# Designed miniproteins, single chains, continued (3): the designs that were tried, part 61

Each design is a single chain, and the fold is of that chain. pLDDT is the mean over its residues in the fold that is shown.

## One batch from the design tools (miniprotein)

Design m10244
Fold by ESMFold2-Fast:
Structure m10244 (fold): chain A 111 residues (1-111)
Amino acid sequence: KPVEVDGVLYTPEQARILLDLGRYYGNKGEYEKAIEYFELAIKADPSLKARAYLELGRVYDKAGKFEEAIKWYEKAIEIDPSNKIAWRNLADAYEKLGDTEKAEEYRKKAE
């Protein structure tokens, strides 16, 4: 079912393409552009929130912005607590911030 965002109509297929574009630009180190595509994908198809929040966390992690990465991983696990990848990435981000206790706690959640 197409969704309208700011006068532009997006199909579910186009929303998924926006997610893939976000990942593409994130992998190229174009983090600002990646973030814009993930935010647009969420607006175009809110069912993509869990996946888009995980990818936003990954982009901030790659950019060395570990506190921001943590916020997005936490949002991803609020939607899908069974996402072991999000828990593992959250643990790794806390480890990079020197919070070894939280890193160990959340790594156990990824088991």
Scores: mean pLDDT 88

Design m10245
Fold by ESMFold2-Fast:
Structure m10245 (fold): chain A 90 residues (1-90)
Amino acid sequence: MLAEALREALEEARERLERAKAEAEAQGAERAVAAAEEALRQVEEALERAEELAREAEAAGMTAEEVREGVERSTEAALAHIDALAAAEA
């Protein structure tokens, strides 16, 4: 089910972003922490709307694989941004 695939991908994204936030906090990288908090807020909002977003994706002809890939790509971009900010603050 598309909603299940989306929720699983978002839950994995949340775990990865929470780890990145903890790492940034340990480093004292305030801008990286703020970026991680923003990304986590977006994931939480998407989780709350997961059934609605999944129905819209299905109506657009997206597959479960495409939905997972989209979330993974966005998560990787967010993690790269957080890492870049942490490096710039060091």
Scores: mean pLDDT 86

Design m10246
Fold by ESMFold2-Fast:
Structure m10246 (fold): chain A 69 residues (1-69)
Amino acid sequence: STEELKKKAYEGALKLAEELKKLDEERGNQIEKEIEEASKYGTEGLGKILELAGEAQRLVKELKEKKEK
């Protein structure tokens, strides 16, 4: 259902934002705030949450690679 998909997307996005906060607290907080705002916008919010989850995942990867240098 759309409700189940929204819940999973929201939970997954918040977990990625939490991981990002551990590497870059400011960026992680920014994306978390945007995820929370997107959750208020119904069906339109689902697409934005998925986009933000992808952005957080990409940033986590990039920052982990930088930390290894």
Scores: mean pLDDT 79

Design m10247
Fold by ESMFold2-Fast:
Structure m10247 (fold): chain A 57 residues (1-57)
Amino acid sequence: SAGERLRALGLSPEQLNKVISLAQKGKSNREIAEELGLSQSTVSRAIRVAKEAGLLD
């Protein structure tokens, strides 16, 4: 499930929601990573999980 993948990334639901919000605003993976104190690879994976869950286009 999306929740299990989220836990595997070490992200809280609040952190995932912030990634989604920033991605919807057109922020790059690098900008999102810097804003949230995450690695770019973690952000990329979080965006993939969000897209698979229908939360992002």
Scores: mean pLDDT 78

Design m10248
Fold by ESMFold2-Fast:
Structure m10248 (fold): chain A 71 residues (1-71)
Amino acid sequence: MEKKEEEAKKKAADYMSALNGLIRDHLAELGWEEEADRVVAELQAYFDKHHPSPDEIAQKAVALLNEVLKK
C-alpha cells in the first residue's frame, strides 16, 4: 500500500511517454504535425500540472484526439 502513489506516478509517466510518441507518429503520418504538437503540448501541460493517473491521461488524450480526428 505504501508505494501505491509512486507506482501510479511511474505508470502515468510511462503511459505519457508512450502516448506522446504514438500521437506524434500517427498524426504526422496524416500530415497533422501541428495538431500532434498541440495535443502533445496540452497533454504534457495537464500531466505536469495535475499529476494525473494513466486513466485520466487516457481520457484527456481521447478528448483531444477526437476533437482533431472529427474535423
Scores: mean pLDDT 75

Design m10249
Fold by ESMFold2-Fast:
Structure m10249 (fold): chain A 68 residues (1-68)
Amino acid sequence: SLEEKIREIVRKILQEEAKKAGVTLPDEDIDAVAETIARNIVNAIKNGNLENAKSLMSPIEKKAIDEL
């Protein structure tokens, strides 16, 4: 599904950012954050609000959309 694809992209971005920051996060915490972000992106797409929301999106959310 689209949500699963976005969730996987966000997980990879979060893992890379954590590694760059020199922090170790439990996989369960990364997964929980990724699920929340992916759900928000999917809802914005379904509601046709993605373009309007882009200016308010975090760098991580923007990067995930660009990876689609």
Scores: mean pLDDT 80

Design m10250
Fold by ESMFold2-Fast:
Structure m10250 (fold): chain A 118 residues (1-118)
Amino acid sequence: SEDLNKLIDTLIKLAERLIELAEKILEHAKELGNEEAVERLEELIERVEETIEKLEEAKKEEDEKKLIEKLIEAAERLIEIARELLRIAKELKVPEEIILEIEILEGLLGIILGVLKL
């Protein structure tokens, strides 16, 4: 479906923005010498990149029901990643603007997930 392909592209863009925010927080963690936070953030970035790869592969899915199931799994994974990123951001006391942007991304992913489950 053309609409489902547009939704994949939207999820990829949200995931890419989540990587950008995670990379900013990663640089801050490195400056603090917080090795545990660095490792957690690098693992989260890898998880987002894996989710983007799965979303790109989902574009090849011809079965609409299977495609929707894959998009639900991707959206749920991105929400879990966003929540973990938000926890790390609060622990590291990153600027409120970054925290707010992660919360907005989590909210947008939640709306998309709600639509997919209808």
Scores: mean pLDDT 90

Design m10251
Fold by ESMFold2-Fast:
Order: C-alpha cells, then structure tokens, then sequence
Structure m10251 (fold): chain A 61 residues (1-61)
C-alpha cells in the first residue's frame, strides 16, 4: 500500500539520520514511519513497527 511504502521511506531516512548522529531528524522521521505503518496495518508494516520504535528510542537516548 502507499502507506506501507511511505512508512518504509521514512524508516530508511530515520536510520540514515541516526547513523549521522542527527537525533532530531531521526526522531522526526522515525515517528512518521510509526504513523504510516500504523495506518497501513499490513503484516509487513506490523513487523517493521518494532524497528521504527527502536530507532526513535535510540535517538531519544
């Protein structure tokens, strides 16, 4: 779905910014990934939610 694809794009951005040490952007894009995966509700989106949450948690630490 479009929501699942958007979630994946935001998750990729969140991971990139986390690696770069840009915590603010990692949190922003990670939260967007969570929102889109929750909206998508697909099996794949549900499987990726824990990773998106982990990225946000790591960036907030």
Amino acid sequence: SAAEEEGKRYLALALEYLELGDREKAIEYGQKAIEYFEKAGSEEAKALLPLARAVVHAAEK
Scores: mean pLDDT 88

Design m10252
Fold by ESMFold2-Fast:
Structure m10252 (fold): chain A 55 residues (1-55)
Amino acid sequence: SEKLENAKKMLEENKKEAERLEAEKSKDPIMQLVLGGTRTVKEILEERIKRLEEE
């Protein structure tokens, strides 16, 4: 499924972004919020992938 392949690509990009943000260990509350948002998007993408694999 093209949708499944696209979701997997998005998850890989999101994973790289989360790793970069975590590595920077920023004490800035705004950057911590951005990292939190990146982690939330990862969860959404993982759920989407599971749904697409089940359908």
Scores: mean pLDDT 78

Design m10253
Fold by ESMFold2-Fast:
Formats: sequence, structure tokens, C-alpha cells
Structure m10253 (fold): chain A 63 residues (1-63)
Amino acid sequence: EIKVGQVVTARVDYTASKADELSLARGEKITVTKVVNEDWAEATSLSSGETGLVPVSVLKPAA
């Protein structure tokens, strides 16, 4: 379950296809800033500080 304020790790590489999406490298840590729906979340990269939309399916919940 993905929640706002949670730090999660990208489980796979993801390449943004639109300007509002965030590109992620596998193993990159991000903070979830908004859960848009069950398929999409807004997140901020801890390495770059960039914010964008990512598929929930590429996120791995922190234990």
C-alpha cells in the first residue's frame, strides 16, 4: 500500500513519456507526495529533487 509521505524504492527503470512524469532508475529512492489513483502517484526523487507522476506498479513499498 502506497501512502503520502512514504519513502519508496523504484523496483525497475522507468522512462518518462510526458513532461509531467518522473524518470526513475532502479533502486532510486522517492518520497510519495500524492496518491492520484490506484495506478498513479506523484513523487519527488531524493537524489534529484525533481517531482512528477509515476506508475504505482514501479514502486516498492518500504518495510
Scores: mean pLDDT 77

Design m10254
Fold by ESMFold2-Fast:
Structure m10254 (fold): chain A 64 residues (1-64)
Amino acid sequence: GDAALAAASAAAGAAAGAAGQPTGREVIFHESYKAGGSKEAALAAIEAAARGDAARSQTFALNS
């Protein structure tokens, strides 16, 4: 179901981040987190990228 897919995607995104995703996303996440920015948005962008959702990743980058 949709809820199971959402949970799996969130877990996959977090795992991908831990496994060393592309540096660009890691840098954005790290800077956002240090600045007290939107850690949730940074994690969501990493998750979206792992799923191949480029639109979500671009939205985060533009709003960062």
Scores: mean pLDDT 54

Design m10255
Fold by ESMFold2-Fast:
Structure m10255 (fold): chain A 70 residues (1-70)
Amino acid sequence: GPGREAAQRSAAAGAAAGAAGDSATAKTLMYEGHKVAETPEMAELALKGAEAGGRGDSAAAKEYAQRAHE
């Protein structure tokens, strides 16, 4: 549905930001994905990605974002 597509788009953008070392952008994008996630698993991965980005852990944020996109 539209929420899943929006969450996957946010996760893909979050993964790209994490790969670039931009933890703040990764946090923001993952949190937006969490708001529109249609499954509990996707919502949990998006929240964990946002938390990793908040800690400045861009590598972990990227990993969670890639898993949320799948």
Scores: mean pLDDT 77

Design m10256
Fold by ESMFold2-Fast:
Structure m10256 (fold): chain A 73 residues (1-73)
Amino acid sequence: SEKEELLKEAEELLEKAEKLLEEAKKLREKAEELEAQGKPEEARELRLEAEIEEGIAGIYRGLANIFKKKAEK
Protein backbone atom coordinates (compact mmCIF):
# COMPACT_ATOMS: atom_id res chain seq x y z
CA SER A 1 0.00 0.00 0.00
CA GLU A 2 1.00 3.67 -0.34
CA LYS A 3 1.29 3.98 3.46
CA GLU A 4 3.67 1.00 3.70
CA GLU A 5 5.75 2.38 0.79
CA LEU A 6 5.97 5.84 2.42
CA LEU A 7 7.08 4.36 5.76
CA LYS A 8 9.74 2.24 4.01
CA GLU A 9 10.93 5.29 2.04
CA ALA A 10 11.11 7.32 5.27
CA GLU A 11 13.20 4.58 6.95
CA GLU A 12 15.61 4.45 3.98
CA LEU A 13 15.96 8.26 4.00
CA LEU A 14 16.74 8.24 7.74
CA GLU A 15 19.41 5.55 7.19
CA LYS A 16 20.96 7.66 4.40
CA ALA A 17 20.89 10.73 6.67
CA GLU A 18 22.61 8.80 9.50
CA LYS A 19 25.36 7.65 7.11
CA LEU A 20 25.93 11.23 5.86
CA LEU A 21 26.13 12.55 9.44
CA GLU A 22 28.66 9.83 10.32
CA GLU A 23 30.76 10.77 7.25
CA ALA A 24 30.48 14.48 8.17
CA LYS A 25 31.72 13.69 11.70
CA LYS A 26 34.78 11.92 10.21
CA LEU A 27 35.45 14.93 7.95
CA ARG A 28 35.30 17.29 10.96
CA GLU A 29 37.68 15.05 12.95
CA LYS A 30 40.11 15.04 9.98
CA ALA A 31 39.78 18.84 9.70
CA GLU A 32 40.81 19.21 13.37
CA GLU A 33 43.88 17.03 12.69
CA LEU A 34 44.83 19.14 9.64
CA GLU A 35 44.39 22.40 11.59
CA ALA A 36 46.65 21.03 14.36
CA GLN A 37 49.24 20.25 11.63
CA GLY A 38 49.16 23.89 10.42
CA LYS A 39 46.99 23.21 7.35
CA PRO A 40 44.02 25.57 7.96
CA GLU A 41 43.01 25.82 4.28
CA GLU A 42 42.73 22.02 3.89
CA ALA A 43 40.85 21.91 7.20
CA ARG A 44 38.40 24.55 5.91
CA GLU A 45 37.72 22.51 2.75
CA LEU A 46 36.86 19.41 4.82
CA ARG A 47 34.58 21.47 7.10
CA LEU A 48 32.77 22.77 3.99
CA GLU A 49 32.30 19.17 2.79
CA ALA A 50 30.97 18.24 6.24
CA GLU A 51 28.51 21.18 6.14
CA ILE A 52 27.25 20.06 2.71
CA GLU A 53 26.76 16.47 3.92
CA GLU A 54 25.00 17.71 7.10
CA GLY A 55 22.73 19.88 4.91
CA ILE A 56 21.80 16.94 2.67
CA ALA A 57 21.18 14.80 5.78
CA GLY A 58 18.83 17.52 7.07
CA ILE A 59 16.90 17.42 3.78
CA TYR A 60 16.60 13.61 4.00
CA ARG A 61 15.36 13.87 7.61
CA GLY A 62 12.83 16.52 6.56
CA LEU A 63 11.54 14.38 3.70
CA ALA A 64 11.35 11.32 5.97
CA ASN A 65 9.23 13.29 8.48
CA ILE A 66 6.89 14.43 5.67
CA PHE A 67 6.51 10.85 4.37
CA LYS A 68 5.93 9.50 7.88
CA LYS A 69 3.24 12.11 8.61
CA LYS A 70 1.55 11.45 5.24
CA ALA A 71 1.55 7.69 5.98
CA GLU A 72 0.04 8.25 9.48
CA LYS A 73 -2.84 10.38 8.10
Scores: mean pLDDT 89

Design m10257
Fold by ESMFold2-Fast:
Structure m10257 (fold): chain A 75 residues (1-75)
Amino acid sequence: MEELDKLIEELEKLLEKAKKLNAPKSLILDIEILLGLVRIVKGVSRIIGEDAPQSIVDKLREKLEELKEELEKLK
């Protein structure tokens, strides 16, 4: 489940960066929601004993990159 752990780490770093930059509350909330979703996907994978489908992991990565791009526009 290494990719989900990387997504969690990157989202936690992105959230701290967004808070430090006083990003809009809506962007901070979107980052927190995505972080929660990745944690839920990891939890579900643990309960069912299967790795998350690659399509779900790819979609979560796509959303993380979108949020990173939004934060970069604020610099």
Scores: mean pLDDT 83

Design m10258
Fold by ESMFold2-Fast:
Structure m10258 (fold): chain A 70 residues (1-70)
Amino acid sequence: DSDKLSWEEVRKRIAETDFEEAKKALDEGNYDEALELFRRALQVASPTPLPLDELIERAKKLIEEYKKKK
């Protein structure tokens, strides 16, 4: 397996890509797709598995925050 630090960097980059795609989905009006992408990004960014309900709640908050800044 790869070094943990290298894996954390890869994980961060994947999460950043998913966050960018989620923002694009929101701009296109695809709320469900954006919610899924934010949820996946949050899971990838986490070093440990998180419960689905927690991920969904966090993803919804990110969507609300992004919409306010839009």
Scores: mean pLDDT 74

Design m10259
Fold by ESMFold2-Fast:
Structure m10259 (fold): chain A 78 residues (1-78)
Amino acid sequence: SWMEKMNELLQELYARLEKIDAEAGGKVLEDPEAFKRMLEEAKRTLLKLLELAKKYNAPKEIIETLERQLKEVEKLLE
């Protein structure tokens, strides 16, 4: 199921974000470099999620939500 693959990617993302926050002493929002790394990991995962959603013909609402979230993350990385 494409949903199972998406959940797997989200679990991997959560673990990576938790590691980055831990390496920043639990103060990722006060560490610009750590925060940037979190955004880069989120962008990578969103791109993979969007690719999976399109490949498996997910509902338009899901694809549009992923595209919107990707644009927001890209804006924060500017």
Scores: mean pLDDT 83

Design m10260
Fold by ESMFold2-Fast:
Structure m10260 (fold): chain A 62 residues (1-62)
Amino acid sequence: MEKSLLEKLLELIGEILRAIGDIFDAELIEAEDPERARRMREEAERKIEEAKKKLEELEKEM
């Protein structure tokens, strides 16, 4: 059990925002390097899914 729900929530939001940023970066480089863009998108999607699960669990704890 975390001693601070706010701290946990902020960390989770930060993780999601970083993953979203990676998706935008992937779109920007897609025309220049489609293979690298694809890898960045897949990695970001994985991170978002994991963060989504953690957020759902956190909501149930509240």
Scores: mean pLDDT 77

Design m10261
Fold by ESMFold2-Fast:
Structure m10261 (fold): chain A 57 residues (1-57)
Amino acid sequence: SAELEKLYKEALELIEEARKKGVSEELLERIRKGIEQAYKDKDLVALQVGVRELKKL
């Protein structure tokens, strides 16, 4: 769905922003795996939560 793709892309962009801010690679890899799994599962709620948490970094 368009919303699923939009959230997935936003999450990946936020991960790159967090990397530039110096967030640890170990934490970013854990978050990335969660985002990829949520996208694979088409879990819109999990992607929304992931984006919200990434915005706090």
Scores: mean pLDDT 87

Design m10262
Fold by ESMFold2-Fast:
Structure m10262 (fold): chain A 66 residues (1-66)
Amino acid sequence: FEVGEVVEAVEDYEATRPDELSLRRGELLEVLGFDPEDDSRLLVRSLETGREGWVPKSVLRRAAAA
């Protein structure tokens, strides 16, 4: 994944921390950044709600080809 890339939630995810974002399958998000201490997480912004938060990479897939 790369910053500015559009990704899609492949499954529902429920936030377990205040800094995390809850997702629904099929939701589109923009990648904002990476966790330097945990490469399993991405900082994303929901294109539907405008909310930002950390989510696991495992629940995301690339939505648009460059």
Scores: mean pLDDT 76

Design m10263
Fold by ESMFold2-Fast:
Structure m10263 (fold): chain A 67 residues (1-67)
Amino acid sequence: APPLTPLQLRVLFVLSREGPLTASQIARILGVSQNTVSRALRTLERLGAVERVRVSPTTTQYRLAPS
């Protein structure tokens, strides 16, 4: 697998500590743009490290993938 970037590691750390979060919530916690977080989440999902959780028709959260 390709090496994780510092941003991707910070996203994983936040999700491990805070539980399921939206991209907007992660962006606020990390002090970066939502677009930056969304790109990191797409990469982490492709690597199987993070999964999407549909909470409502308009709300998607992300969480650490189960082992």
Scores: mean pLDDT 82

Design m10264
Fold by ESMFold2-Fast:
Structure m10264 (fold): chain A 99 residues (1-99)
Amino acid sequence: NLQEILDELLALYEKQRPLTPEERERLRKTFENTVEQIRQALRDNYENRGMSVDEYLDFVTSGLDEIAKTLGPFGRESIELLKRLLEEVAAEVKRELEK
């Protein structure tokens, strides 16, 4: 679920250096805001452009895979977690839209 992925992202960042409680909370809020932006983008593209959630997810994921090729191990791991986050958010939006 989303919380598990967010916890894994925080743990990945802590492997680079220890985070203060304030830094951890700020990162968590940043990730939560990113989730909300993704959710809204998926919904807006479906409603206004007729693009399916899966089509938009595939488009974004392909872009992330290209970026990952240019990154080191930490960056690639971050992209993999972001892809999992995107898939989880897409699953929630898809469930809501298929009512």
Scores: mean pLDDT 78

Design m10265
Fold by ESMFold2-Fast:
Structure m10265 (fold): chain A 74 residues (1-74)
Amino acid sequence: MSEEMQKDAIIGLLRIYAAVLIKIAEKEGRLETAEKIRKVLEEAVERIKKAKSVEEAQKIMKEAIERMKKIAEE
């Protein structure tokens, strides 16, 4: 598996995770929370695409997951 394929897989998993949190927030009427999660996802995806290694991409993913969790708890 190439580094590019691994980065694409990381982006895919991050998108699925964010989609679940966004759907829950929208169903609860927390539209601002959903929008904040979308922003974190978009910023993380762009950073992962520019990452020089899979290790850097994994670090960005972990930071994004933690940030999205904190936003979802607000």
Scores: mean pLDDT 86

Design m10266
Fold by ESMFold2-Fast:
Structure m10266 (fold): chain A 61 residues (1-61)
Amino acid sequence: AAMPAPTEEQIELAREIVEKHKDDPIALVGEAMRLLAEGVESGSLGPAITATEAIKLGEKS
């Protein structure tokens, strides 16, 4: 199933994650993958949505 659009709060959180890990792209990918895994395991869309948005924002960095 498709994920819903992220909220502005989730977009801001994703941006903070990207900015925090600007010097370490491997750490950024690791954080995003961890959030995606937690979203899948728990069924909570919040972490998965935030991780997906962080990946999209990371492309601009």
Scores: mean pLDDT 72

Design m10267
Fold by ESMFold2-Fast:
Structure m10267 (fold): chain A 81 residues (1-81)
Amino acid sequence: SKEELLAKAKELAEKAKELAEEGKVEEAEALIDEAIKLLEEAGALETAGIAALVYAVYSSLGERKEAVIKAAEIIIKGIDA
């Protein structure tokens, strides 16, 4: 269901933030990519789009850890809204 997809996306975003804070950035990036795909499948297109944009901007600046953390925070906040 849409609710189950959103719950999984939030779980992945929370785990990605934790991993990024631990310095496991590559692992965290994979989880953010999956979370964004689940948001798209759930029809949460605005949250998915904002998260993807912020992730892309920080990543382009070489701030990969910050890209993950900021994207995760957007996903979590968007789902809790």
Scores: mean pLDDT 88

Design m10268
Fold by ESMFold2-Fast:
Structure m10268 (fold): chain A 68 residues (1-68)
Amino acid sequence: MAGLRGGGAAKGKSDLSGAEFGERLARLVAAGASQEELAELYEEYTGERASQQTLEDLRASRMALPAA
């Protein structure tokens, strides 16, 4: 195994802002988007492919919206 130490995901300048990315993600989840849709959004924003764990976490986080 190798320990990586680099610049991490700095999320270069994309069309989407962090807040906009979050809102789009929430809408996709609410619309019943598949893993594919979520992965595409993530790649659009970061330019990098997300891992299964990352996508799962994003979906779960957005699914757990604040209740009334």
Scores: mean pLDDT 64

Design m10269
Fold by ESMFold2-Fast:
Structure m10269 (fold): chain A 100 residues (1-100)
Amino acid sequence: MEEKKKEAEELFRKGVSALRQGKYDEAIELFKKAIELYKEAEGENSPLVARAYTLLSEAYFLQGKYDEAKKYAEKALQIDPDNVYAREVLKRVEEAIKKK
């Protein structure tokens, strides 16, 4: 379990780096892999899973994939309802959907 958590942390950091570089497809794949490893290591309701869902949502938002962005922001808030960052991403997604 500790090995899977460390691998997930490495993938998550690579995803953050890809996101900052505008490599959204790469960031999405890295965050998805990190989420699966975090679930195996820490369980599905872990704050680490919520954190990874939040950044996956942001990556989809930056690609203009608002339905996916909303889905993953809502998943993050189901795990961590007090997460201000996830709530802010969801608000931005809903505002973007409303403008279309």
Scores: mean pLDDT 85

Design m10270
Fold by ESMFold2-Fast:
Structure m10270 (fold): chain A 60 residues (1-60)
Amino acid sequence: SKEEKEKAYEIATKALLLKKNNGDEEEIEKLAKEAQELLSKFSEDEANEIIAKAVEEANS
C-alpha cells in the first residue's frame, strides 16, 4: 500500500541518517531490518525506487 511504501522510505531514511552520523549500531541494524522486511513486500523495482529516494534524502 502507499502507507507501507512511505513507512519503508521513512525507516530506510532514518537508518541511513543514523549511519551517516555514527549513531548506535544496534538501532541502525534494527531499522535496516524493519526496512528490509517492508521492502520485501514490494517488487524489486519498487524496492529499488524507495531505497534510491531514501539515499537521495539522506545525502541532501
Scores: mean pLDDT 81

Design m10271
Fold by ESMFold2-Fast:
Structure m10271 (fold): chain A 78 residues (1-78)
Amino acid sequence: MEDREKALEYLQKAIEALAAGKEEEALELAEKAAEYAEKAKDGSTLLSIGDLYKKLGLEEKAKELEEKGKELGGESIL
């Protein structure tokens, strides 16, 4: 599904931006990834974005996405 593919594309770009030290760009890309992951109901991608928010120091946003991702069965679903 296109929304899931977009979520994964933006998540990959966000991870690459964070690895390059581009925290602001990583945050923007992560927010786009979260939007598409929510539309796709892709819990595993939401959990991955939550981990990325944690690395960016956004604890509350990370916890919110982790709870949502777990409720959607995210840990086991690719």
Scores: mean pLDDT 79

Design m10272
Fold by ESMFold2-Fast:
Structure m10272 (fold): chain A 66 residues (1-66)
Amino acid sequence: MEEEEQKFREIAKGMDKLLKEEPELFYNGDMSEKEREEAIEIVKKVLGEEKRRKQEEEERRARLEA
């Protein structure tokens, strides 16, 4: 399950780079305007969640190691 989130984070980072560096490649995809907006939204949410979740896991993991 956590590995799936990891893969989504990689995809989200890739999409963010594509939109900023190679927008033509992103628009050349078979995505509708709605799907593009959803992709951008997902990227923002995933990156935000990753940072928060990582911090929380670090704290729990550190305590369990003790």
Scores: mean pLDDT 65

Design m10273
Fold by ESMFold2-Fast:
Structure m10273 (fold): chain A 65 residues (1-65)
Amino acid sequence: TVTIVAQFPAGFDMTSLYDDLSDYGVQSFVLDPANNQVFVTVPADQVDNVVQVLQDNGGVIQSID
């Protein structure tokens, strides 16, 4: 599994991301509203799909671990 960290603009509704990501085998989805960040844990083969969804929603990828 891989954890992707993305930062979003202030005021973005990050809860809507879960619906867009639910098809990619999300194992963990954690919101940090104080920093406008999401932590998404997915299978390694879904990383590129999840990165694309996050970026399409205005997210800036901070790390992929």
Scores: mean pLDDT 82

Design m10274
Fold by ESMFold2-Fast:
Structure m10274 (fold): chain A 67 residues (1-67)
Amino acid sequence: MPIDEEEVKEAMALIQIGVLKLMAKKSEDEEKKEFLLKAVEKALELLKEGKPEEAIEVLKKAFREVE
């Protein structure tokens, strides 16, 4: 099955949002920063594996957990 290019674009956009959320967190939010960083790293790994849909789900779940 060919990778959906629109899903890849959505995953990349969510990764960019995740990086911006990381930059917005203060030093006292260390645990939330680590959690969000791990989610971004996992999403990038999933994109490399050709799983953009799973990358999107990981990021959406992480965003709910840190907010």
Scores: mean pLDDT 77

Design m10275
Fold by ESMFold2-Fast:
Structure m10275 (fold): chain A 98 residues (1-98)
Amino acid sequence: ASQERIDAEVHLALAEIIVTELLKAAEKGIASPNDKTLAERAVEHARRALELDPSLAPGVRKLADGFEKAAEIAEKNGHKDTAEVLRRAAEELRRLSD
């Protein structure tokens, strides 16, 4: 594997870690002022992954699904601002994976 492919997989993994943590936080009914910064960081990592390896698009779509699920849970818990942030991140990830 080239270094670019390894770097792409690392960026995707970092985005997946962030999505997983935000989903866990939503499931616990937790919302943080840092949620927007974390969501934006996950989107940036996914963008870099796709720039390095476009074949990772299916992985990025799965991240979008994770953010949509987290947004739905956050909204049900009354965290509407966090839900909007997560929904926008999901939309951007879907656009990147087109």
Scores: mean pLDDT 88

Design m10276
Fold by ESMFold2-Fast:
Structure m10276 (fold): chain A 57 residues (1-57)
Amino acid sequence: SLEEEAKELLEKAKKLEEQAKKLKKEHPNDPKAQLEAEILEGLALIYRGVANLLLSK
């Protein structure tokens, strides 16, 4: 169902956000790690947007 798909996307978004936070904490002076964390945060935002769209039909 669309509700199940949305839930899965939200769970993926949370996982990406946690990974980004951990990456920034463990590698605070690594510009590559900072960039990777920003990419993960961007992907999480996309997943949240799609999930919200599915739930708002």
Scores: mean pLDDT 86

Design m10277
Fold by ESMFold2-Fast:
Structure m10277 (fold): chain A 70 residues (1-70)
Amino acid sequence: MEEIREAVERAIKVAREAKRAYEAGVLTRDQFTQIAGLVAEAIEAASRGDVAKARELAEKAEELLEQLKA
């Protein structure tokens, strides 16, 4: 379904942005690992067809990334 693809794409986008922020010295290793963990959980939820949980986890990862970059 399109919603699963959208949730996965959002999670991947957050992971890429977090990696760039970590490489730029904006995030610590622990902060990057926390965001990466949420992204991995979102992708796992999507692989099980749990769209709602995948979206929630991707949103939490995005919010955490924005909070840590502020």
Scores: mean pLDDT 83

Design m10278
Fold by ESMFold2-Fast:
Parts: C-alpha cells; sequence; structure tokens
Structure m10278 (fold): chain A 58 residues (1-58)
C-alpha cells in the first residue's frame, strides 16, 4: 500500500528530473503535493547525481 505509492512517486520524480529546466526544488514540491492529495506525507530527497528517493508516511 504505502510501498506502491512510494514507488510511483519515486518514478515520477525521476521522470521530472529528466526534463530540461526542471529544478530539484520543483520535483520535491510536486511529489510532496501528490502524496498530500493521497492523504499521505512524503519525504523527498534529490541528490546531485539526479537520484530521487521517496519515503511515504501516514
Amino acid sequence: MLEELQEELEERGRELMAQPGVTPEEVVREVARLASEAGKRAIVNVYDDGTVSVRVEE
């Protein structure tokens, strides 16, 4: 349940990071917004190498 949402958000974060002109800050905001709409909270980390990590909590 939470793992599935986490996986989806992580994949979406990576997709956004692949777009030219998208900043890490925008990725963090978008992913957090999607989690919030699902009634959950996301802790999002974007690393210098473009790796996106997401942890979903209640």
Scores: mean pLDDT 78

Design m10279
Fold by ESMFold2-Fast:
Structure m10279 (fold): chain A 68 residues (1-68)
Amino acid sequence: MRIPNIETYSKEELLLYAEILAQEMRELGVPEEEVERLKRQMVEAVENNDIERFKEIAEEAVRLAREY
């Protein structure tokens, strides 16, 4: 799984990406508590216009998903 170039995404596209990533994590067997935590942090980053933070959280989510 690769992180797309999200730096050009709108807030709506970033929120959709977070939702899709959360669903993929659930399908891989990541615990719901971890999925909810990461999704919440991604939403917060979008609300703060912090694309770099969003990317960091998304990369953490991808790494975590690889362990399941």
Scores: mean pLDDT 80

Design m10280
Fold by ESMFold2-Fast:
Structure m10280 (fold): chain A 95 residues (1-95)
Amino acid sequence: AEEYVKKGEEAIKKGDFDTALEYYDKALEIDPNYAEAYFNKGLAYRAMGDYEKAAEYFEKALELDPNFKKAWSLLGEAYKRLGKEELAKEYYEKA
């Protein structure tokens, strides 16, 4: 699964977000509980400006691994972008 996450990260660096998501989906086919793959799907959606999906995947990563510290602050950012200011503050405090 890790090899596909690396390929997805390289696709993100090139701005190829659709290819990145395909690689993360392949990682999740191998390991459906791979928190890092869900986190990286959140990063891809955030880069595309889809903050609702970004929040969904960051929450999924945190369900699987609450120690994914970076996801707390990125969830706060996503909810702030969605106009949910009070919820954003809650997640920033956990980061």
Scores: mean pLDDT 81

Design m10281
Fold by ESMFold2-Fast:
Structure m10281 (fold): chain A 59 residues (1-59)
Amino acid sequence: SEIEELVKEAEKVAEELEKLGHPTIARIVRQEARKLRSGSVEDLRELVEKAREYVEKLK
């Protein structure tokens, strides 16, 4: 499902954040993704997009 795909993407982004030295932000992303899994595809998509933008700014 789209929700499961977005949760997997959030996990990938969280792993990248950990590799870049931001484990606290990675933890927040994972927690929010789990919270949003049962609630909103739109909010979950926004979370993934914002987390990806943050990763790109750190590179």
Scores: mean pLDDT 81

